# Designs tried in a protein design run: designed miniproteins, single chains, continued (5). Part 56

Each design is a single chain, and the fold is of that chain. pLDDT is the mean over its residues in the fold that is shown.

## One batch from the design tools (miniprotein)

Design m17913
Fold by ESMFold2-Fast:
Structure m17913 (fold): chain A 85 residues (1-85)
Amino acid sequence: MAEELAKARKELEEENKKLLEKAEEKRKNLKVGTKVPQEVIEEYKKKMEEFQKKYEEMLEKGAPLEELKEFELEMIRTSAEYLAK
């Protein structure tokens, strides 16, 4: 049971890291092609770092998959809002 839970957690963590990396890569590509105020970019970086920390805390606490998915969607939505500015 504990080993199975740890394995599932690692798989979710790896998939979620890939999703976050894709969002970060998309942000960098848009940043190169789009004139975004430095202030907005700094706010975005700070917000994403805060989300990353909270997400890691949720994984350590063994938060349910449903809560992890909801949090991922919130991160993606926030990222999209900053990129739209």
Scores: mean pLDDT 68

Design m17914
Fold by ESMFold2-Fast:
Structure m17914 (fold): chain A 67 residues (1-67)
Amino acid sequence: MKINLTVRTSYHPAHREEHEKLVKEEIERAIEEAKKLGVDRASVGVHVSENGEVESTASAVTGLGFG
């Protein structure tokens, strides 16, 4: 099975780097836990818009992926 997760947040520019780091760490932790439960592949991407919005995507694939 393929799972896609998108997280969007908005924050003050003065705290952007710290917020990005926290979001990335949470997604990485979730992916590692999924791998321990039998997920075959996992990936994460983070995009920061010019408006200070952070969009993070995570993908995980199990042995039953069909697409």
Scores: mean pLDDT 57

Design m17915
Fold by ESMFold2-Fast:
Structure m17915 (fold): chain A 88 residues (1-88)
Amino acid sequence: ALDYTDAEQLTKAGELSFKQGRYEDALFYYQRAVKLDPTNVKALTNLGEVYYHMGNYQGAVQYYTRALSLDPTNQQAQEGLQRAQEKL
């Protein structure tokens, strides 16, 4: 069954891929995590970071904005949103 535990494991797999510079793999895992749990602020923020590193600043803005709609105090998402907007 799809549940919060599956989303958490996918988020961890995405973090590992991101740390290894495997941005396409990180994107895959984080997108699946968000599909299972659309309120996963960490996965949404990390999707923003992946899109930013891939040069997709519009994608980065979208995911950081979604993360901030759920958690307005998320400092990583606030800083990432500003950084991505400066590239547009």
Scores: mean pLDDT 84

Design m17916
Fold by ESMFold2-Fast:
Structure m17916 (fold): chain A 78 residues (1-78)
Amino acid sequence: STPEHLETKINIVRLLGQHLGLSQEQIDQAVQQVRQGEKTVKADGLTVEFPSDTELVVTWPDAEGRPVSQRITIPEPK
């Protein structure tokens, strides 16, 4: 991954963790997994998968606790 891809992945994980109410410690652990090049990051019900540098799949519990997944495309600057 380029530094830009890594920074974008970290920012997305931080934003998602904050939005879903994860603790700062849980967010920091998830960010550390991203920094280590993990393809799958898990933190307290949140799962983030990185099939490529420009794609991620986020899975989180809905209001009824059922898993909801969304694929997000990260724009690549050229």
Scores: mean pLDDT 76

Design m17917
Fold by ESMFold2-Fast:
Structure m17917 (fold): chain A 95 residues (1-95)
Amino acid sequence: AKTEAGQLVIRAGELLALAAMYYSISLKIEDPEEQAKLLEKARELAEEARRLARQARELAEREGDERSLRAAEEVERSAEELIREIEERLAEVKE
């Protein structure tokens, strides 16, 4: 994407993919301390992805970039869903 909104969507998507990777790896770890560390990293990445997606949505709406608006809304929703799952898992791991 060549628009500023489109570039933010790409960056948000990359961070979301990284967050999902850390979350996936955490599910394979049996050590609670190491698992919590990976989950906290996944949460930080997903929260940054949500922040960039919200910024991209606002910019796309202002510029009339319907494609980037739809993509930003999808990334924001996916990031919020992942954050919820991470927080639930962190609560289980931290007692």
Scores: mean pLDDT 87

Design m17918
Fold by ESMFold2-Fast:
Structure m17918 (fold): chain A 62 residues (1-62)
Amino acid sequence: SAKEIGEKLAKEAAEMLNAGESLEKIKEIMREKLVELAKEGYSDDEIDLITAEVINEINKLS
């Protein structure tokens, strides 16, 4: 589901940030993953939900 994908990507972003990756690099990687999900047929609403999960997690840690 979109929620499960959002939680997975949010966790991946958090792990990268904790490993010392730059916020800019993490944002670049996440944007590329979101573009791939859109190409796979996920709706704009689903992409927005996934994006919100990732942004909220990054904002908590930065």
Scores: mean pLDDT 81

Design m17919
Fold by ESMFold2-Fast:
Structure m17919 (fold): chain A 65 residues (1-65)
Amino acid sequence: DAIIEELAAEAATLPPTAEAVRAMARETLERLVEAGSPLSEEEVADLELVIERPGEGIAAVEARR
């Protein structure tokens, strides 16, 4: 759950703008893929939801804490 925890923590620090949240989610996903870190299907889906619908995605990520 490290990815979800990191994303939620970063989102709490940044201004609550949809664009900032999307940028953070995209950057996190890209860096993890580039580093070869394994991602579960659920983690990928959560990040995709944050990219598409930041408000709903952040709520889902927080619910997993």
Scores: mean pLDDT 65

Design m17920
Fold by ESMFold2-Fast:
Structure m17920 (fold): chain A 89 residues (1-89)
Amino acid sequence: DELVAALTPAEREAAIAFLRAVIRAIENNEDDLESARPYLDKLSPENQEKLHRLLNQIAEEAAKKTKTEEEMKAFIIEKLRELIARLEA
């Protein structure tokens, strides 16, 4: 994974915290990701773009493979948890 290889240890910790905050927002049906923004700001602009591209790919896949909002949220959460596991390895 290009993103996992590119992150410094500090950026990896920030990315994990960001993804956990996003999962929490989805689980709580929150539209505002403001609580996650400080973690994202700890990444370099290049690594923010790489993360953004990966999140867009996950969202596009969810939209194509799921039929309900609940299914889409569950799919996204699963993919984000898989990404966290890769970052923790």
Scores: mean pLDDT 82

Design m17921
Fold by ESMFold2-Fast:
Structure m17921 (fold): chain A 63 residues (1-63)
Amino acid sequence: TVSRILEAGVKVAEEKGIENTTVADIARAAGVSRATIYRHFPSKDYLKTFIAMELAIRKIEKA
């Protein structure tokens, strides 16, 4: 479930940019409720930080 949320978050961030990525967009893309996301991540800022880190790692691996 955590992996699904992160994968969806990275995909949305790649499409819209991290600053325009919302918890609702991630929930829709992952096929889960917003409540389910908050069960695994204590805040939206915490979730966005993890997505930003994952996005940066993937960018380095592509280079």
Scores: mean pLDDT 76

Design m17922
Fold by ESMFold2-Fast:
Structure m17922 (fold): chain A 70 residues (1-70)
Amino acid sequence: GESTVRRVVEAEIRKLAKDHPEKAKEIIELLRKVPGDKWGEVGRKVVEELEKGDYEKAIEIVKKTLEELK
């Protein structure tokens, strides 16, 4: 569910924050703007890219989702 996805995202962002705190903050601020009904889809894609170490693509995915919602 959403709570499980949020927990996994939070764990990956904490790992990112150790080496790239500014990028971690950017992702958190962007994810706060994602509506709850889209969080499962977006969160899973973000986790996939963060697990690959591609935080720039993770940021791009969130930005693209937010642009498509407006």
Scores: mean pLDDT 80

Design m17923
Fold by ESMFold2-Fast:
Structure m17923 (fold): chain A 86 residues (1-86)
Amino acid sequence: GLEEVKEQAREYLEKLPEQEEKARKQLEEKGYPQEDWEKLKRLAEKLRKIAEAIIEEKSARELAEDLGIPLSTAQKIVKEIEELKK
């Protein structure tokens, strides 16, 4: 249910900085350009905001503002979260 997903989101947030740094190092070791790890960092920031929205039950408007995405996209994300309550 939703409470289990919130717990997973909290665990994800705790592990996210370590996973981001590990992935960045792997990209550097494989000779990928700096632009690729900067893209990874931006993705990690968006995933953090989504996890926070799940934990706090944020509205689609708040999520759209936090992520800088269209309201229609945020509404789809929030709808998926709301389906977990049923």
Scores: mean pLDDT 75

Design m17924
Fold by ESMFold2-Fast:
Structure m17924 (fold): chain A 68 residues (1-68)
Amino acid sequence: MKVSEEEAKKVAEGVLKFGEQMAESSGSERPREAAERAAKEIEELAKKGGTVEDVEKVVQEFLEEVGR
């Protein structure tokens, strides 16, 4: 099932907020930079007709990187 651009934007917003919270908590820029890259990939996937599963994979890789 393809992801809508509206859903992708909401997911990207959530990723950016989570990365910002992690950056503030850790005092590191890395979570914010990771969140920005993940958000861009999610938006690009939606524009190209990507699936919900593609977006979930990007989110999971982001969470594994910053949620350690």
Scores: mean pLDDT 80

Design m17925
Fold by ESMFold2-Fast:
Structure m17925 (fold): chain A 92 residues (1-92)
Amino acid sequence: MEEEKELERLIERLNHSDIPEEDLEKLQNKSTPAAEKVLEIANKISKLGVEELAKGEEDNEKIVEKVIEKLSKTDPETAEVLKKVVEEDKKL
């Protein structure tokens, strides 16, 4: 539960571009066990997002929705985390 909450917080910061290069470098240095998982998830999300952009989709909300749908089929745990982050973002 604590690891899941930390992961959600880091993904939320990544989505908002609130994480400066310095903090991303610290995450790459594996400052916490969750940091590796966040980077892995961020890479999967980025790859799927780029594929949707390549198809001509420019609406970030639709891109995220399609990424969640694809992740739900291959990595449902990551999809649930991302979905929760998106719901939190909508409340901000």
Scores: mean pLDDT 59

Design m17926
Fold by ESMFold2-Fast:
Structure m17926 (fold): chain A 90 residues (1-90)
Amino acid sequence: MSVDEQLARISRLLEEMKTASLEEVEELVKEMWRIAREAFDTHSVDDVRAFTKQLSDMLNETMKTASVEKQMLLGALELGVATMAVAAEK
């Protein structure tokens, strides 16, 4: 799966998150984490860097209109993704 396809899947999950219950959001965040982990395992360092930047931008945009509880879950995902990206460069 290409970086663009993985980002498109995450974008759809973020749109679903806007109207989802907190229980549903937890499952959506787990799926987003699974997609991000697959991207880091399968792509080059340059592609991972591009993926991480675009994912961070999408997460930050969604957090602007999210409840505090949804912001906490998305913030945890963003931190995890940033940590994996740094590890992938070493």
Scores: mean pLDDT 78

Design m17927
Fold by ESMFold2-Fast:
Structure m17927 (fold): chain A 80 residues (1-80)
Amino acid sequence: AREKDFARIEELLKKLEEAKEKVPEKKEEFEEYEKKLKELKKEMEERNGSSELEPLSKEYNELFEEVEKWIEEVEKELKA
């Protein structure tokens, strides 16, 4: 579970960096989401290998969906 969540965070951070290079005017939005993802990753690392709690899984998924939606909107803007 954690390994998969870490991989997803790293993938989203990479996509945000790519989006920032393509749409530098969105820099502040990029940095806001990057900060949120890095803070979440740090919290996960501080959990000392305990089993994933359902409340945390929900919080992770909500943030992931928010970031993925933002990336999709940026990509749509580039195609317009």
Scores: mean pLDDT 69

Design m17928
Fold by ESMFold2-Fast:
Structure m17928 (fold): chain A 57 residues (1-57)
Amino acid sequence: SKKEEAEKLAREIVDYAIKAGLDLSNEAIAQKVSEETGVSKKTAKKIVSKVKKEKGI
């Protein structure tokens, strides 16, 4: 589903940012996730926040 693809992409972006030492805003990540997966920006922001919380960020 689009939500599952969005969660997977958000997790990949967050993991990459951590590994690369990049400080990416939730808004920037959510925008990319929304554009790539077709979920709304509001839904993408919730997914990014959830992913970051799960990773202790």
Scores: mean pLDDT 82

Design m17929
Fold by ESMFold2-Fast:
Structure m17929 (fold): chain A 89 residues (1-89)
Amino acid sequence: SMLDQQVDIEIRNIDEVMEEIKKVLGELSPELQKIAEQYLKRLEELKAQLENHRDLSDEERVKIILEAGSLIVLMKALLVTEKKEKAKA
């Protein structure tokens, strides 16, 4: 279904943002590192739910996709912040 395709796309988006954050994690401030680690853990939990989505309703799958999407936006904002701090050096 179209929703199954969106689940697959979101799993890939989660993997990509997690990999990007993990590459720069040690370069973040201690405060941003704690925030990034918390969001990484939540994204891993959401990914696991999406990978086992066969027993979930369409409403539940949409809610998980929306939460994952929101976290991905926040993580991308964190990456932009890190790149700006590097540019000042």
Scores: mean pLDDT 81

Design m17930
Fold by ESMFold2-Fast:
Structure m17930 (fold): chain A 61 residues (1-61)
Amino acid sequence: MEEKIKEIAEEAAKRMKELGTRDYDLTRKIVKEIAQEKGIKLSNDEIEEAVIRALEIVEKE
C-alpha cells in the first residue's frame, strides 16, 4: 500500500505542476482522480497521506 500511495503522490505532483497549483483541495481532488483511474481504493487517511506527500514533492522541487 505505501508504494501505491507514493506512486499516486508522484503523479499528483506532476499534475499539480502542469496546473500551477499548490491548493490543498485541488490536490485532494487530483489524488482521488488518480486513485480511481488506477482502480485503487484509498481510505480517508491514505488520501490525506498522498495529498501531503504530493504537496511536499512540489515544494522540494
Scores: mean pLDDT 81

Design m17931
Fold by ESMFold2-Fast:
Structure m17931 (fold): chain A 64 residues (1-64)
Amino acid sequence: SMAALTAEMARAAAEGDAARLAELARQAVKDGYSKDEAGLMIAGAAAISGDSATAERAGREALS
């Protein structure tokens, strides 16, 4: 689910692991989520973790 994936992304963001967050976002798109949906999950992860810098870095890497 998007909620479960967002929670996993939030954990990666909280750990400062932009590479893991980017991997999760790319996998979400491969699994059938749109880039917009993946972007929303990354935004949710940033809000939950408080680490917007890690989330933004991962979003550029995965969704550009």
Scores: mean pLDDT 84

Design m17932
Fold by ESMFold2-Fast:
Structure m17932 (fold): chain A 68 residues (1-68)
Amino acid sequence: MRRELVQQHMREVEAAIRAAGVSQRELAEAAGLSTSTLSRIFSGERLPSPEEWRAIVEAMRALGIEPP
């Protein structure tokens, strides 16, 4: 359900930044998140909050990457 969709979207985010040559640190800085927080989200250790997810999507757009 929503959790599975968020996990799928996070896998797509990780793939998209990797393809664009953007590091997790660069995405974290653009989103206003710590690298540690973003790493935990990407590993599936926790889900992003709605606020964190919005920040990630906005950061991707700012970096010229199409969000999922």
Scores: mean pLDDT 78

Design m17933
Fold by ESMFold2-Fast:
Structure m17933 (fold): chain A 76 residues (1-76)
Amino acid sequence: GPPPLPPVEVEVKILRRDAAGNWTVVETKTVTVRDQAELDALIDEENRRAKARGADYQATLTIKGSATPREVAALG
């Protein structure tokens, strides 16, 4: 299986497209994940939520708390 992930903070940004096509951040939250299974579950949940919000919404998930922030999912 994939290697275990150390506990990290994941920033979830929800973006909405306006009528002019501009993307703006409408929500930001931070979720602490303790392992790869919790990260995968967070990605699956946010993907499900993104589908429910519709085509004018996107979500990005970025690992924070390391020397290099890393985007782990872009959902829309």
Scores: mean pLDDT 76

Design m17934
Fold by ESMFold2-Fast:
Structure m17934 (fold): chain A 104 residues (1-104)
Amino acid sequence: SPYPKEVIQLATAAASGQVDLLEALLKKYKDKLNEKIPNDPEGLTYGQVILLAAATNGHVDAVRAILEAGLDLSAKNKKGETVLDLVERYGTPEAVALVREAAA
């Protein structure tokens, strides 16, 4: 994979709704959540990728865990889009509601 192992582990746990594993990994990699992923074509942070993985797969408990870990919701990708903009396009309605509440 072109992505760092930490992103793969976090994104896999988020996409599968493995909340206990996700919370342990979020604690372990807390300092990486708001960092840009090296060589990401969209310019996403670790937190943006894992939140999208959870939101797209409808895992509202995983979305909540990621938001509670201190994700920077103001960070923008290469197109000037925030994670809220991305979740509104690709996430489930329940995930959109949680991210919108956290961004308000």
Scores: mean pLDDT 84

Design m17935
Fold by ESMFold2-Fast:
Structure m17935 (fold): chain A 98 residues (1-98)
Amino acid sequence: SDALLARARAALAEARRAAAEAKEVATQLGNSGDEETRKLAEGVIEAVEAALAAAEAAYQRASDDPSTARDDLNRVLGARAFIEAARRELEAALQALK
């Protein structure tokens, strides 16, 4: 239980950092890209924020109920992977701008 909670806490911290980095890249895309690029970046950030909220809810459930800790850890890990992939997608889009 404690080991699963520690892993979930670490994964949530990484998800929060990746989300903050994704928002920074999205701001740069909004300033440098056209209207279509800005709208795509906004949509990606909306999905990132939803994933982060779901990860935070999963961590809270794991803290409150140890019987769900493994499933909630998997949800936090999945959200982290999604957010990190979204950040890389936004970085690739920014690098594609001339």
Scores: mean pLDDT 86

Design m17936
Fold by ESMFold2-Fast:
Structure m17936 (fold): chain A 96 residues (1-96)
Amino acid sequence: MEELRKLMKEAIEVFEKARELAQKYDPELARLFEQAINLVRAGLTDPESAVELFEAAKRLADEAIERARKNPQYKEIVELFEKAKELLDKAIELAR
């Protein structure tokens, strides 16, 4: 699906932006983003597992949001994570 590919690409771009910001403050947080990006990319190459992989990426995003919310300095990072999670929700609905 062309729409699915566009949403996945947008989600990856948002996760990459969040990872770059997180890398400056919390390398462990940046690693969670890197794992989420890798899961979304894997979904592009394995459509049969796409929903499961996107759900796993959302779970990592939830962990990262919980971690980031403990520090007020990470407000922009939290907002980017929430946006990426919303894009993953749309991708999951299209992949069904």
Scores: mean pLDDT 76

Design m17937
Fold by ESMFold2-Fast:
Structure m17937 (fold): chain A 87 residues (1-87)
Amino acid sequence: EKQLEAIKLANEVAKEMRRLAEQADSPEVKRLLRFAANAAGTGAVSPELAKKAIEYAEKARQLDPRLKEGLDRVIEKMKEILELVES
């Protein structure tokens, strides 16, 4: 069902955001991506937290453009999760 699919995707996105945090050089970007991962993990049951995960990831992308491709992918997946939980 849609809720189980959203939870599975949210956990996968959270894991990927933590992986990207380890690739970041800046402590600020690492912190933002860890906040994003924590918010993403619960985003399947909270549209507000899904939106927060997107905000943190977008800020991290602006601060570290080298991670843009990876962050674009996790932002896209978070938007899909948001669509599932708001439907």
Scores: mean pLDDT 82

Design m17938
Fold by ESMFold2-Fast:
Structure m17938 (fold): chain A 62 residues (1-62)
Amino acid sequence: MEVTIHVENDPEGLIEKAKEAIANGADKIVIVASSVDEETLEAIKEVKELALKAGVELEVLP
């Protein structure tokens, strides 16, 4: 199951949605970011660590 998460200046919401996707058995998470600020980059790094630990593929799109 592939889950797409759209990010708009909400790094906390990104992390929460990623955790829900992993809990629901996602095989792949796609992050779509309209902007890439430092807080969003840190949130993406946390999501990468969560995905790696869960064995979930991660892709980041602009």
Scores: mean pLDDT 79

Design m17939
Fold by ESMFold2-Fast:
Structure m17939 (fold): chain A 79 residues (1-79)
Amino acid sequence: SAEREALFARYRPRLPPGLWAVARALLGAQDLSLEVLEAVLEFLARQTDLAKAMEALFAAASVGDDLAAVREILARYAE
C-alpha cells in the first residue's frame, strides 16, 4: 500500500543496507498493523548488530499484531 511504501521510504535512510530486504518483506505482511511495522522499523534503525536484529525479529514475529508484546520483546534485544 502507499502508506507502507511511505513508511519504508521514511526509515530506509536510517536502516543498515543489509536490513533493507527484510524491511521490505515485513511491509508485505498484511496481518501486521502500521503501528507494529513502525515499532519494528524504529528498532531496526537503532541496531548495529545485524544478527541480534534478526533474532529480535524472529522473536517478535511469534506474537503477531500485538504492539505492546512486540515492544516488550524488542526492548529485551535493545539492551
Scores: mean pLDDT 78

Design m17940
Fold by ESMFold2-Fast:
Parts: structure tokens; sequence; C-alpha cells
Structure m17940 (fold): chain A 73 residues (1-73)
């Protein structure tokens, strides 16, 4: 599906840009991107047990910082 491919590519671009910024302070940080139906979700895991969640759904981009427990189900 071309829409899902474009959504993933956009999420990966945003994730990589954010991860480069985060790595200036936390070199151990790493990121992953998932597709979930009509949305793409990027996760950046920090060394202190915090995660940054980047959610793309339609034209909406949401960025939030949460404890790791909020992203592990």
Amino acid sequence: NEKQKKLYEEAEKILKEKLEEVKKTDPGAYGVVELDGDKAIGYIFLSDGTAIVIELEGDKVTVREVPLSEVVG
C-alpha cells in the first residue's frame, strides 16, 4: 500500500531527525518505527527509562515524552 509506505518513510525521517538531536545528550538512545493500520509510531528509548513517542495519523503529528512503562504493553 503506497499510503502506508509514504507514512512509514515520513515517520522514519522525523524519528531520525529527533534521534540525532537526542543523541547529542544521550548517545545510548535508539529508535524504532512501526506501522499500525492508518498510523505510524516512532519510539525513541532514552538511557534514563523515558521514551519519546512520535505518532503520525493522517495530517496529525503528536510528540510526547512518557515513562517506558507507557509504551511496554
Scores: mean pLDDT 77

Design m17941
Fold by ESMFold2-Fast:
Structure m17941 (fold): chain A 83 residues (1-83)
Amino acid sequence: MEKARETAEKIAKEETEIIVKKKEEEGIKVSEKEKEALYKGYYEGALLLGEALLKKEPVGAEEAYKVAEKTIEEELKRIKEEE
């Protein structure tokens, strides 16, 4: 689990930074809550993929991307709907 968590944390940080920078370059202000939502989504997806690879389970990148996208979508909807 250690390597999967470490890799997932790195991927989540890098992807979040890339997306935030891209949005800010487009003049879109990204809130701290939105940054957390992006990080959480990428972390969950990357962690699932990493665990599957370590356990040699037939959970593919496709499943991991679906988890990441769903997590990001749900968190962003929650943020937008709450305020």
Scores: mean pLDDT 72

Design m17942
Fold by ESMFold2-Fast:
Structure m17942 (fold): chain A 75 residues (1-75)
Amino acid sequence: MEEELKRLRAEVDELRAGLAKATTPEQIQALYERLQAVVDRLEELIKKSPTVSEEARDLLVEAGYLLNEARRRLA
């Protein structure tokens, strides 16, 4: 479970960098879909394993901010 959390953290970092460099709606849409998948996985991880909840909650907040940014840029 901690290994999956580390993987999700790395993915969020990559998505943050990708969103900063994205310039087309198609690029932003692809990142938005990946961010939604990360949020869903983090929510399931928190429900299944409360022992990783603090780090998972922090990462969920970060992913949520990125998801909101992508959503605004697509509007």
Scores: mean pLDDT 81

Design m17943
Fold by ESMFold2-Fast:
Structure m17943 (fold): chain A 100 residues (1-100)
Amino acid sequence: MSLEERLEELRRLALEKIEELPEEFQEPARKVVEEFVRRLREAFENKSSIDEIVEILEEFARRMKELLEKAPEEHQPAMEDFITAVLSRALQVVQAYSHS
């Protein structure tokens, strides 16, 4: 599987999981995901260092955590699960990149 295919699978996974979030957070989360995927694609195309790519993952986590902190307590577990799932898949994509 190519890096572009893995990145498109990451985007698809994230967008599907956004549907499980509270409706008021779906659009903000979608914007964060689209920016995250775009930055990862640019980093891979530019042959960025692993350290720079990790910074992109950290920024995604930070932005999603800001949304989580604004969410009602009852919705926070679903948002935490979303963040964990997206980051786990992103780490697999980054691992594939580092071996390429």
Scores: mean pLDDT 84

Design m17944
Fold by ESMFold2-Fast:
Structure m17944 (fold): chain A 75 residues (1-75)
Amino acid sequence: SLDTAIKILEQAKELSATKSGTEVANYISELISKNKLSVSLTQFLLDVAREIAGAKTGEERQKIAQKAIEELKAL
């Protein structure tokens, strides 16, 4: 569900302060596999995970997660 996707991103944002981009991306991927999300939400979260994995700093990762949260809340 949309609410589930937003909760995943909120937690990914928190983890971005202390975890590497790869660890946060793996967390998002694991929660996608545990939750039955729509194809569109799955693809959106995978794209966000890829961006987070490529981000060098916690601040950049938090910014990516926050932007994604705002995009979903605007639906």
Scores: mean pLDDT 85

Design m17945
Fold by ESMFold2-Fast:
Structure m17945 (fold): chain A 62 residues (1-62)
Amino acid sequence: SKLREKVRKFLEEVRKLDLSKLSPEEKLELLMELGVYEIVAAVLKDEELLEEIRELEKEVLA
């Protein structure tokens, strides 16, 4: 699925960021984008992708 590949590419870009240097506003914007892709992964029933997104959301919130 091209949509799944687009989500994976987004996650790769997020992984390049130093999350500890993000402002609270930047963290919120990133979490909002991740939330959209979480819905996408759920609709695709891609449990592995959904888990990757949820773990990344936890890292942003830490």
Scores: mean pLDDT 84

Design m17946
Fold by ESMFold2-Fast:
Structure m17946 (fold): chain A 101 residues (1-101)
Amino acid sequence: MSEEERLKQALKGAESSIETNEKVAEENKKNEEKAEKEGVSKEVIELYREGYRYSEEGRRETKRLLEKAKTAREAILGGATGSVYTILSVSLMLAGENLKK
């Protein structure tokens, strides 16, 4: 496979990571708005807000890395960075759900 084809495949994989971050951000935002309407504690609301912030930061960092990527490896690392932020965002969402009871 050519280097150009490898880079193209890696960029497509990283784009999937961005899409996952976007969906997790939407879920955290939805959970925040629902928690505010239901009068849930500020601690829970802040966990959903922090989760949203991590998803946004991950998407921002992934895009920044992809703009500079000239090799498949650089594009893969960009996508992996987004995945780490997604894990943090999901962990905060689950913490909010556990505290909400």
Scores: mean pLDDT 84

Design m17947
Fold by ESMFold2-Fast:
Structure m17947 (fold): chain A 67 residues (1-67)
Amino acid sequence: RLFSEEFLRSAFAFLDSDGSGTIPREALGALLDLLQLPEEEKRRILAQAPEQVSWAELLALLAPHIA
């Protein structure tokens, strides 16, 4: 599946409630569920993710899925 950068940016901003520029890995998990990624893909992405995920790190993790 391919996702727009605009959609991902909006979702990231929503999950970044503190405005810190990072989201916890748990929030990334929720985002991946929202994106309806397969369980195996979700597990792989989460295994590569740091405890706090920046916008740049999110783009790198989801690069194969961005349109």
Scores: mean pLDDT 77

Design m17948
Fold by ESMFold2-Fast:
Structure m17948 (fold): chain A 67 residues (1-67)
Amino acid sequence: MPSAAELLVERTPLDEARARGLVRLAGSAENLAALSPEDLQALLTSASGQPVSLETARELREALRAA
């Protein structure tokens, strides 16, 4: 199973270092998965500096919950 950081890199504009940093700031992959799709979209957009779609946030949330 891919790690939370690997899923972030695969599905968002985040690089590996930023993805690992985001998981660390959230405290865990479970904490990221517990966010609403809207809150996750806002966090991903802020962290990447690029617009992230609500669809991408929903798909990532499901993938994180499955891991």
Scores: mean pLDDT 79

